# Designed miniproteins, single chains, continued (4), part 6

Each design is a single chain, and the fold is of that chain. pLDDT is the mean over its residues in the fold that is shown.

## One batch from the design tools (miniprotein)

Design m12186
Fold by ESMFold2-Fast:
Structure m12186 (fold): chain A 87 residues (1-87)
Amino acid sequence: SEAEELKKKGDKYFKEGKYEEAMYEYAKAAVLYAMELGEKHKKVAEALNNLGKVYEKMGKLDKAKELYEKALEIDPEFEKARENLEK
């Protein structure tokens, strides 16, 4: 899907340390996953967790925490998002 392609672009930019580009791609992926699969789909939680990791790398810790909390509201068993909140 288009959302999956955007998520992959975000992953690539994140690995390259291009955090602004990664942020933009992951944010678009979250919106498209919500439109394609529904707002409470696990893929939306995954995209929000990835966006949180980007904000954390950018030093925006309050934004990162909010995104990890939203991911856990969608998927309460999302171990990676829980681990990211515990930092």
Scores: mean pLDDT 85

Design m12187
Fold by ESMFold2-Fast:
Structure m12187 (fold): chain A 74 residues (1-74)
Amino acid sequence: SSMEEKAQQLLKEAGELFRKAEEAIKAGDLETARKLVEEGEKLAEEIYKVTGDELLYGLVMHEVKELRERIEEA
């Protein structure tokens, strides 16, 4: 269905943002990392609005929380 295709695309976009955030953390660019994580959180909200899928929302938010912890510890 078109909803399933959109959900997969949004998850892929979230994965790309989180990979870039990890690279920014490793480079010591915490400002860029914070911005990318914030974009990922907004994307999680979009996933929920489009799909109503709490599991997909939770999956993306879990990565947001993990990355935020790493930024705070850096």
Scores: mean pLDDT 86

Design m12188
Fold by ESMFold2-Fast:
Structure m12188 (fold): chain A 79 residues (1-79)
Amino acid sequence: AAALEELKAIIVKGTNEAMEAASKGDVQGVKEAFDKARKEVLETAERLGADPELVQSALDAIDTMEKIFIEEAEKKKAA
């Protein structure tokens, strides 16, 4: 389904941007990458009429990854 593939692509892109920020200890960069991903998920979901459960799953995945990458960025920053 087009919605699943587009949401997956947004998450992959956001995760890659957040990984680069986290590797530099850039907590703000991680937050900005995932905020952008959430916005793109919501805009794409509205455009494609995506199932609410699929949208919530995507947002939950972003929330989980943001917490992990913020912790990694803070560890890099504290070192």
Scores: mean pLDDT 85

Design m12189
Fold by ESMFold2-Fast:
Structure m12189 (fold): chain A 56 residues (1-56)
Amino acid sequence: SPLEERLEELDKRIDELTAQEKALLAAGKDIRPVIFEEAELTMERMLLYLKLKEEK
């Protein structure tokens, strides 16, 4: 379903952001933009997951 495809996309993007966070930390750079984006995508993922379960 479109919701399942979006969940997969979000999981992939969150993994990419986690890798960027680690790289920024290693470089001594500000991680806050990455953390905020990661939090927003995690919330979207949670809401989509709940929506998928409610559309049973």
Scores: mean pLDDT 82

Design m12190
Fold by ESMFold2-Fast:
Structure m12190 (fold): chain A 75 residues (1-75)
Amino acid sequence: MEEIEKLKKEAEKALEEAREAIKKGDFEKAEEYLEKARKAVEELKKLGAEEEAKKLELEVEILEGIMLIKKAVSK
């Protein structure tokens, strides 16, 4: 399904960008990319791609947690 493939790629790209932003301490960019990934995950769930959505959602949650910890200690 074209839409599912598109959303998976959007989420994966956003997660890669978020990881790099977190690594650089660019928390504003990291938050933007994590939000993009979350929106793609929500759309994947609506389309019934539950396994793909769950894997991506877990990655978003992990990166969000890492970002919040780094943001709290780096400010």
Scores: mean pLDDT 81

Design m12191
Fold by ESMFold2-Fast:
Structure m12191 (fold): chain A 62 residues (1-62)
Amino acid sequence: IRIGDIVQALRNYRATRPGQLSFRIGDRFQVTGISPDGQWLRARSLQGTGTGWIPVDSVQLL
């Protein structure tokens, strides 16, 4: 996964901290950043206007 990639949610996720996105299975995101440890992606929602962090293990590359 790299910046600019489109990823799709493999499961539902509820944000547990400020700056995270909540999402549903099948939601799509454009990657805008990657955390230093690679565990989190900075993402822009393609279903709405939200931007935030999503867990890398919850998405697949399209």
Scores: mean pLDDT 79

Design m12192
Fold by ESMFold2-Fast:
Structure m12192 (fold): chain A 81 residues (1-81)
Amino acid sequence: MELAERARELADRLAAADPRGRAAADAVKEALDAIETSPEKAEQVYEQARRAIRAVSAQLSPEVARLAEEAVRALEEFVRS
């Protein structure tokens, strides 16, 4: 629960930092919602979200890309806890 809130907070910060980061933020939020609905598919949903976020990260500034990496890490910790 706390880890899910942390991932959502990072997604909100990512969307606020750069409009291009919004796609990555949306991927984090969609993954959290999908995992809450179907926890048995958490690993599959996480891997899909990680690929989507990484595809966007190459187009972000280094500072915003670091925030995207933090969001991916928070999502991984949530899934593997």
Scores: mean pLDDT 80

Design m12193
Fold by ESMFold2-Fast:
Structure m12193 (fold): chain A 71 residues (1-71)
Amino acid sequence: MAEEYKKKADSLVKKADELERQGRYTEAANYYKEAIVYYEKARDLSEDPTEYEKKIDEVSKRARELYRKAA
């Protein structure tokens, strides 16, 4: 069910947010990247992918920004 993948992705985003707050940018970016995989699974199983597509875009931008900061 798409909702279960969404819940897992949301959990990973929360972990990434905590790591980012601690300045652990590479680890945070890795958790955001994992969350994207689960949002993509939720999108592909959903009758309305719009919410998941927006989350994928935002989380992808965040992960990319954090990798740049970590470098």
Scores: mean pLDDT 83

Design m12194
Fold by ESMFold2-Fast:
Structure m12194 (fold): chain A 86 residues (1-86)
Amino acid sequence: MRLVITVRNASDAEIAALRAHAADLRARGYDVTVDVDGDTVTITIGNVSVSLVIGHILRAIGLELDGADVEIERSGDTTTITITNK
């Protein structure tokens, strides 16, 4: 399964935290790619549990569900989660 997480309206601190978290996952042997376009961060991860990865990423960036809009889209074997910071 492939997981794509897109964070919109990310701060510089959140972008740095997401990059550090992605690097940590890659060091553990996960296939992780990070793309940054302005205030939008896209993280692509292969072969992971969606629930575990979501929890880890949300915790790493300090993003509270109460303060963010979350959209989930599924297409084939790819799950896309879009988190928009308020």
Scores: mean pLDDT 70

Design m12195
Fold by ESMFold2-Fast:
Structure m12195 (fold): chain A 117 residues (1-117)
Amino acid sequence: SAAVEALEAVAERLREAGVEEGAEAARAIAEGARNGDLEAGAARAREIAAGDPAGEGLVDAAVHLVEGRPHDALGAAGDGAVAAIEAAPDDAEVQRRAFAVVEAVGEGVRVLEEGLA
């Protein structure tokens, strides 16, 4: 599945960036999509991301990727990143993680588009 490959790419990019909870959330959605149980995967990912605006944006973005909506996925990742930075404007680590989420979702969009071409 192009969507599962895109989510695995998101998870790997986040793991490489040291955003382990984000990688775990993306993998939960990938497993849900693979098993035909996206709602369970998304619910698990939301538990992992709870209280983290960047992680919550990542979960919304990953659901959009499964649903074939790459533009909405980028928007959701961006909205989560902005919310995270606004909540902690002087926290360089929060800014770094928020940026990593946007970059990872962008990679997922590329993989999804290549798999659907």
Scores: mean pLDDT 88

Design m12196
Fold by ESMFold2-Fast:
Structure m12196 (fold): chain A 70 residues (1-70)
Amino acid sequence: DAKELARRLREEGEATARLLESLGQEEAARRVRELAEKAARALEAGDRERAFELAGEAVRVAREALEAAA
């Protein structure tokens, strides 16, 4: 179900963004939210490849920000 998967992407993106904000990584948090929303919309539109690409980019942004915060 693309709608349920899109909901999960938005929820996980928001949780990750809040964690990044708590670490002072506000720009990365904003980018993660943006990418998660775009990935969710791509899934809802049936574009799975685009959704996976955007979700992967969100994971990379979060990882780099967590390394920078350490």
Scores: mean pLDDT 87

Design m12197
Fold by ESMFold2-Fast:
Structure m12197 (fold): chain A 68 residues (1-68)
Amino acid sequence: SSEDVLETFRRQADHLVTEVERGRLSVEQAEETLNRIKEDLIKEHKLSEEEKKELEKIVKEAVERMKK
């Protein structure tokens, strides 16, 4: 389901935020990784425009958390 895809992506975003906080990834590297995962999920699951916007929001919120 789309909710399962969104939940999985949120968990991946949280993991990357943790990696940045621990100094293992730069914000730039983590953002690039999240955007790659986002594009792969859109392609694999044929996500709607609404679902794409939710993924974009998750990326934005994760990047803001990384920049603190």
Scores: mean pLDDT 85

Design m12198
Fold by ESMFold2-Fast:
Structure m12198 (fold): chain A 73 residues (1-73)
Amino acid sequence: MEVEAEVALHLMAASVAKLAKDYAAAGDHYEKAARLLEAAGSPEAPELYRLAAEEYEKAGDLERAAELRARAA
């Protein structure tokens, strides 16, 4: 399934970015995975928006983190 494959690639890329301490890249990949799941109607999308927000908070991008937390609600 194409959406599942794209989500898996972004989750793997987010994990690699976290190991590299590239929190902005990790947040970007979680956000992309969340948007794909949201478009597919998946109930898992809010969880990934929260994970993206957490990584952006670590990166110091508090504005983007707040936006993503609002999408998770």
Scores: mean pLDDT 84

Design m12199
Fold by ESMFold2-Fast:
Structure m12199 (fold): chain A 66 residues (1-66)
Amino acid sequence: MTPEEARRRADVLEKKAEEAKKQGNYDLAASYYTGAAHVYRLAGDEERAAEFEKKANEFKEQSKKK
């Protein structure tokens, strides 16, 4: 997977995560961010993968507190 392909796929997943967050579905938002992290990991972009993994964990924690 190319970095450009990973960024495009992650952008789509991030938009879906934001939509899920607006609906109060933090579990779904976390799932989409986990998917984005996986996409960047497959592209060899460990820095971006770590950033999205952190975002996924933030949404998982938000779901737990809700």
Scores: mean pLDDT 78

Design m12200
Fold by ESMFold2-Fast:
Structure m12200 (fold): chain A 58 residues (1-58)
Amino acid sequence: MEEEAKKHLEEGKKAYENEDYDTAIRHFARAKALDPSNEEANTLLDEVRKKKEEREKQ
């Protein structure tokens, strides 16, 4: 499960770089579900959600 969490974390980062926030959120959320102790996934999930909210408000 940790290896799968890492793959989702990396796929989420790629989606985030492409400004595909919905895909990034999905991958980071799955990474968090597979490894809840991974603070990086939690931080990135919060960050991408804020980015999406900012874009929707502006």
Scores: mean pLDDT 79

Design m12201
Fold by ESMFold2-Fast:
Formats: sequence, C-alpha cells, structure tokens
Structure m12201 (fold): chain A 80 residues (1-80)
Amino acid sequence: MESLKKALDKIDEAYEKFKKELEELLEKNKEDKKKVEELEKKKKLEEDITEGLKLMLLGVARAIGAPQEEIEEIEKYIEE
C-alpha cells in the first residue's frame, strides 16, 4: 500500500508543479490574449495527462486488491 501512496504523491507533485508554473505564466501574461489562450490549451493537456496517470494508478490499485479506502482516495484526486 505504501507504493500506491508514493505513486499518487509523485503524480500530485508533478501536477502541482505544472499547475503553479502555468498559473504564474497566466498571471504574467494576462494582458496578452493570444498567450493566455496558448497557456489554457497547455493547462488542458496537462490536466488530461494527469487524469490518465491517475486512472492508470486506479487500475493498478484495483488489480492488486487495494483497500476500498485507498481506491476512494485515488478516485477523489481524479475527481478534483
């Protein structure tokens, strides 16, 4: 179970880094509509990648018979 939590933590860490970087770029470029649109597209791509990684982790958790509580924790992070 520790390994699933470590995998989830790494996914969340990567997501938080991308999210913070992207939000900083959005704030810095908020007056440039074209740049904002490009950054919003990047945000959507990052969200899709993060969702895919979390779904893979959910699949692994279910396959190895992880406790329902841990499965629900992963689902909650995906729901965001």
Scores: mean pLDDT 74

Design m12202
Fold by ESMFold2-Fast:
Structure m12202 (fold): chain A 56 residues (1-56)
Amino acid sequence: EQAKEVAKNIIEEASKLKNEEVKKKLIELAKEIEEDPSKLAELAKEATDLYVKEKL
């Protein structure tokens, strides 16, 4: 299931980050994707933006 795979990838990438606040936010977004797959595109984009900002 695409939503579960994306959520798993977000959690995995979040675990590599040092910022605990950003990590928590990403995990919350992953949970929301699992609960409502219709929001996959919106929440995945938000997660990607947070990840990119934390790295750069």
Scores: mean pLDDT 77

Design m12203
Fold by ESMFold2-Fast:
Structure m12203 (fold): chain A 101 residues (1-101)
Amino acid sequence: SAVRERLSEALARYGIELLSLETLDDDTVRLVTRTAAGQEQTLTIDTRAGEADVDLPADNSQDLVVGVYDAAADTYLFYVIDAATGEPHLVATVAGAELRS
C-alpha cells in the first residue's frame, strides 16, 4: 500500500517502525507501531466517536504515535508526541479514501 509505505517512511524518521495498518471497517482504523527500544504501541481511531484510543507504554519516556480524524476534510492526521516535552510533531496527513483503499 502506498499509504503504508508513506506512513512507514514518515515514522521511521522518528525511529518508529510501522508494524500494522488495518482498516477494520469504514469508521475504524488501527495502527501498531514499535519504537527503537522495542516498545509496541496500538492506536485505534474511531471516526464515529471522534476519539483515538492509544495504549500508553509502561515507561512514558517513549515517543507516542497519535492519530486524529478530521471529518470535515475526510483526513487522518498522524502525530509523534515527543516523550520528553509532550510536543506533537505532525508526521503524515492521509486522505480517508486513500487509507480505506
Scores: mean pLDDT 71

Design m12204
Fold by ESMFold2-Fast:
Structure m12204 (fold): chain A 64 residues (1-64)
Amino acid sequence: EELKEAAEELKKKAEELYEKAEELKKQAEKEEDPEKKKKLLFEAEVEKGLADIYKGLANYLESK
């Protein structure tokens, strides 16, 4: 029961992080400064990586 709720929370958090990564990528596409663009793309990859971790953990908890 609690594990199912925790998994649902983690899935929601992962979805929010994926959306944030997509927003950062769109910002990078509009950025004209190459240094700022690189930073935005790096931040997008970090958010995506974190989302993948949360998604994986949620799937693990659901399997238990």
Scores: mean pLDDT 83

Design m12205
Fold by ESMFold2-Fast:
Structure m12205 (fold): chain A 98 residues (1-98)
Amino acid sequence: SDEEVQELIDTLLNDPDPAVRQRAALQLGVIGDKRAVEPLIKALLDEKAPSPDVRAAAALALGNIGDKRAVPALEKALSDKDPRVRAAAEEALKRIGV
């Protein structure tokens, strides 16, 4: 539902628990709603606040949604400090077909 997508976006960006934010990112990817694209890009590129698990989940979710707006952010994530984030970004770019 529209309300569920908005609640998951709010959780992704604002919940203090990175495990809760990680689950929100993955659920947004499964739902596939394009309203999640810009929030997921923000979560992917926030080097200070999200854990590597949240950034990796955001990359996978963007790959599952398949929106090409994510491509520049996923290309930046190929240089992430965490190898799991780099691997998730590579997989996401393959799924988008670039």
Scores: mean pLDDT 87

Design m12206
Fold by ESMFold2-Fast:
Structure m12206 (fold): chain A 77 residues (1-77)
Amino acid sequence: AAREEAARLLRGTAEKIKSANKKQAQTIVIATVISLVGLGLPEVAREVVKRVMPLIDQGKLDEAAKELERLAERLEA
């Protein structure tokens, strides 16, 4: 289902950005936002833009990964 696929995508993104530099993390998160819109979950895409993108822009990659993991948990609830 779309929510399960989105949760898996968000967790995968969280793992990828933990080992990425800031510019790589920005590209990965943008790709994730586009994929979430494609899955028919624009509200989840908006939450990533609102909550995760500012952390990436600040270089807070570990905090960004934790926020992505929290969003994934909410999708599985």
Scores: mean pLDDT 87

Design m12207
Fold by ESMFold2-Fast:
Structure m12207 (fold): chain A 68 residues (1-68)
Amino acid sequence: MTLLEKAVELVEKANEKLAAAKSQEEIDKILEELKKKLIAAGISEEDADTIVTGVRNLALSGELVDTS
């Protein structure tokens, strides 16, 4: 598995958790866990911060809100 494939998998799992999150504290914990997992997978801290920022921005833009 490449670093890119691993990063995508971790982001997808974080997005699933973010969709189920009920509070800002849960969102913050999910994003912090994502950053730690990205670094543990071999991604640099700088790149992990960039990825986490992107995920946070998508969550803020409503990409994961109900579309009903």
Scores: mean pLDDT 74

Design m12208
Fold by ESMFold2-Fast:
Structure m12208 (fold): chain A 59 residues (1-59)
Amino acid sequence: MSLKELLKTKKDELTPRQIKILELLLEDPNLTQEEIAKKLGISKSTVSKHLKEIEKIME
């Protein structure tokens, strides 16, 4: 499943923070977890947790 399809089909399963992470990745798919963390003002470990949750939702 693409990130764009995930936002369209499963938006109700995503938290506002997860939606922001996906929007950032759609604008620049080469963003690292550290760069996402800096943009959102959160830790890299928090970004990693959100990405794992997003991957589970994509199943």
Scores: mean pLDDT 78

Design m12209
Fold by ESMFold2-Fast:
Structure m12209 (fold): chain A 71 residues (1-71)
Amino acid sequence: MSEELYERAKEAIQQGKANEAVDLAIELALRGDYEKAREIANQASKAGADPTKVAAAYLLAVGAEIERELS
């Protein structure tokens, strides 16, 4: 469930696992939870996550949100 993924991502950030948090942000975006995905990607970026992974998470979150708005 997206709430459980969000909680797991916050724990990953606290444990210094920034790249794992980005992977969870991508999963949140794929499940339609764009706001949480963007929030986690931002926090992971500040924690030192791979910039390429962070960019991928943002693109998925923004692209899916735009599609929803146009529909």
Scores: mean pLDDT 77

Design m12210
Fold by ESMFold2-Fast:
Structure m12210 (fold): chain A 63 residues (1-63)
Amino acid sequence: EEEEKLIEKFRESGRKVGENAALTVAEHRGLPAPSPEELARYAEIGKEQGEKNAKLFLEDKKK
């Protein structure tokens, strides 16, 4: 319920961070944009990282 809401918010935040990372990598390589596959991969990694961060935050709230 509340925990699920927090996890979803962190996943969304992570997705944005992942997309931003893909854009930064493309810019560093002199490309206008990452490939759709690369963008999707970075977004997924970001979402997973966000979920892990949410779980750490929830664990910290208990301690």
Scores: mean pLDDT 80

Design m12211
Fold by ESMFold2-Fast:
Structure m12211 (fold): chain A 69 residues (1-69)
Amino acid sequence: SRYEYELLLNKTIGLLNEKGLSISSREIAEELGISQATASRLKKEAIKILEKRYKEHGSDREGVLKVLS
């Protein structure tokens, strides 16, 4: 469902904030109990959301660039 996808996406954002972009799709899959293919898609979407969120919020412009690199 869309709701379940949104929850997984928010958890993926949390993992990226906690562990950085160095976290692999495998680690995300293991942490969330999902497939690596789904984890890879969630990671890409989470990065897009983080970019948009920081652009709109204006907080830590240097931090968002570090996450996206």
Scores: mean pLDDT 73

Design m12212
Fold by ESMFold2-Fast:
Structure m12212 (fold): chain A 66 residues (1-66)
Amino acid sequence: MPPPIVLTDERARELLEEAKRLAEQLPKTSEAVARGVGLILRALAAESVEEVEEALEELRRLLEEQ
């Protein structure tokens, strides 16, 4: 299996840390928490920096909806 990009790329790690910070700001509803966790797991499994950026953008949109 290809290694997750966050293990090899500094930018991907920075994006993942930002995504974690955004996920902590989500409302404490079961739905928002589940969606946030799913997006963090997508970022952790990402094979490219662009995939981590997509997860971060989805987290930002989720926060904007709240």
Scores: mean pLDDT 78

Design m12213
Fold by ESMFold2-Fast:
Structure m12213 (fold): chain A 66 residues (1-66)
Amino acid sequence: MTEEEKRGVAERTAQLLLDKGVDSAEEGARNARKGAELHEKSGDKDTAEVQRIVAEELERAVAAAR
């Protein structure tokens, strides 16, 4: 998976969670951080990176909404 593909998947996932509201985005960010750690430990670096980008995008949106 390329960096562009990882970014595209992550942005789409983050947008779906943001469309459900701030509470969904905040929960999604926590879940994405946990997912990134789990996938990194399992050696799935591409999925771990996607989850990390999702978490960062959602965290930024939640912070801006507060």
Scores: mean pLDDT 80

Design m12214
Fold by ESMFold2-Fast:
Structure m12214 (fold): chain A 78 residues (1-78)
Amino acid sequence: MAALSASEVKVLTAIANNGPLTAAELAAITSLSAATVSSILNSLQAKGLVSSVTIGSTTYYTLTAKGVAALNAIKAAA
């Protein structure tokens, strides 16, 4: 089972609803600090749920197929 914390679910949901986002944009949307969001993004990338994409000098975070499946499973269960 993809057991995720409430903060991890917030980050995944924000990316799913808003498309590719920077860590700063995620912090604003989720009401978490940029440092906390960066830690969560690192954990989610380690789990294979989020990948980073760099456009010019800016790094954006996007959901993987596994991340979409995990979020959909959570939403279907609750």
Scores: mean pLDDT 79

Design m12215
Fold by ESMFold2-Fast:
Structure m12215 (fold): chain A 65 residues (1-65)
Amino acid sequence: SKLEEIERELAERRKKADEQINKFKTIYSKKYSKEEVDKIVEQMRAIADAHLATEKRLRLAELEK
């Protein structure tokens, strides 16, 4: 179904976002404190979650037409 397709695509994008955030954490943990890196990681995850939630809402609205 179109709903399943949307959920699959958004899940893949979330997975890719998590992979990029983990890569960032690994690289920057070598140069910066855990507290500084954790603050940035938390912000990056919040932004990614907000963006994906907004996109899901917009795509679901299009299905109601």
Scores: mean pLDDT 84

Design m12217
Fold by ESMFold2-Fast:
Structure m12217 (fold): chain A 55 residues (1-55)
Amino acid sequence: DEVKKLIEEALEAQKNGDIEKADEIAQKIADLTNAEDRDKVVELYEKILEEEKKK
């Protein structure tokens, strides 16, 4: 859930135009996840992004 929380924060920063913050959080997510989990993180990121876009 830590990773999911960070993904949501990164997306929120992107929506607010805070690209620097979003990038920093994304780097943190990458460092916290293994190669196997990276694919899941990307998938989750895209899923949340798509849901936010609809909202």
Scores: mean pLDDT 72

Design m12218
Fold by ESMFold2-Fast:
Structure m12218 (fold): chain A 92 residues (1-92)
Amino acid sequence: SITKAIAIALQLIGLELDGATVKVRVEGDRAVIELEGLDELQKENAKAIGESLRELGAEVKVEIEGDKAVIEASNLPEELKRLLELLGKEFA
């Protein structure tokens, strides 16, 4: 769903606006989203992003350590891949 892809993009933008460091890297059908400076609510948001990616058909691994989260996704739909590539450029 394009609505869910947009919701994921908005959640990542929201984390950055709330002071988290957000890095997105896309290579082929895979993405790595690295988040730092997370509070407890932002860690739950990171988990929710992972679940939304799974609902769109991606294979997802979420690792949370301290104030950091890493979301690894593969088998990304084309529209979601394009949005994540654009976000990666904006956050760089």
Scores: mean pLDDT 83

Design m12219
Fold by ESMFold2-Fast:
Structure m12219 (fold): chain A 74 residues (1-74)
Amino acid sequence: VSKEELEAEVEVAMLVIKAAVYKRQGDLEGAIEALREAIAYLEEAKEKHPELAERLEELRAELEEMLRELEEEK
C-alpha cells in the first residue's frame, strides 16, 4: 500500500468517525458536513492519484450512501 493511499484512507476514516460521533450526539448537520468533507477529499485524491481511483471510488460510494441516509433522516 502506498503512502498516498494510506494518507487518504486515514483522512477519510477520521472524517467518518467525526460524522459518526456527531450523529450519535444528534448533530445531523455536523455529521452531514463531515461526510461531505470526506467525499470532497476523495474526489480531489482521485484527480491527483488516478491509480487509486477504483479503491477511492468504492469509499466514495459508501460515503454517498451514509450521506443519503442522514439527509433522509432530517
Scores: mean pLDDT 78

Design m12220
Fold by ESMFold2-Fast:
Order: structure tokens, then C-alpha cells, then sequence
Structure m12220 (fold): chain A 56 residues (1-56)
């Protein structure tokens, strides 16, 4: 979905640029979408954050 792509890209950019605020925003969006019942967005964001953190 477009939302999943947007949040996942925000997470990846946060990791790649070292922008911790952007990464935190992506994490918050993932939680918010999960609470709204949109598991696809939350899963995509969580995966991007997890994979990005492994590269650090």
C-alpha cells in the first residue's frame, strides 16, 4: 500500500541519514497504523526499522 511504502521509506531514510527523529516518527506511525488495524503498514515499517538497525 502507499502508506506502507511511505512509512517504510521514512524508516530507511532515518537509518541511512542518521536522522533519529525521522526513525522515531516512522516507529510511531507503525504503532499508530497497528492500533488502527492496518497490520500491513505496521509490518512493513517494523521490517524496515529492524533491517536498518542491523546495518548500524
Amino acid sequence: SMEAEKVAKMALEGVLTGDEKKLEEAERLAVQYYLQGNEEVAEAARKAIKEGKKLK
Scores: mean pLDDT 78

Design m12221
Fold by ESMFold2-Fast:
Structure m12221 (fold): chain A 64 residues (1-64)
Amino acid sequence: EEEEKIKRLAEKTGVSEETIRKIINDPNIDPGTLGLYLSKLSVEDVKEFLKLMGKTLNLSPPAP
């Protein structure tokens, strides 16, 4: 599931799967670099990318 999303994002952004994995696993990623990759993606793909990053960083929204 996650591997398929990484492959799709790599194809859409034009970078290798290794680069995408490094980005989603990097806790100190530069926002400008991230924004450049996201600008090449559809809104749907951006949401999937951010979900993968959120899962890696273990970020939880405050409870309602």
Scores: mean pLDDT 69

Design m12222
Fold by ESMFold2-Fast:
Structure m12222 (fold): chain A 69 residues (1-69)
Amino acid sequence: METEIENLRKLAEDYRKQADEWEKRADEVEKAGGSPEFAEGLRRASEVYRQMADDYEKKADELEAELKK
């Protein structure tokens, strides 16, 4: 169970890192004078990955709470 919680927290961290990369790419596109639609698409991808990270953290928190029941 502890291993499952740690795995979920690591997945959350990985998804947050990916979200940060998408956001960084969006910033680079905007700075280079690229397509604002493309940059917005990258920002939406970042938001999706941040939500996945939040979902994994929530699952880890719920499992930790269940273990203390």
Scores: mean pLDDT 81

Design m12223
Fold by ESMFold2-Fast:
Structure m12223 (fold): chain A 61 residues (1-61)
Amino acid sequence: SVADELYEKYAPLIVEAVKANDEEKYLEIVNELVLEARAAGLSSDEINEVLQRISADIKAA
């Protein structure tokens, strides 16, 4: 799915920014994910699901 493709593309980048304590890069990447997801036609709920999956990855790291 488009949501899975966005997760696979953005999750490693977001996790790395968090591990680097790079808040500016983190916000930039999250903004890019949201813009690309909206352009792809994902609903707000679908975008939130992708972000929640990434949030869980951060908490597990």
Scores: mean pLDDT 86

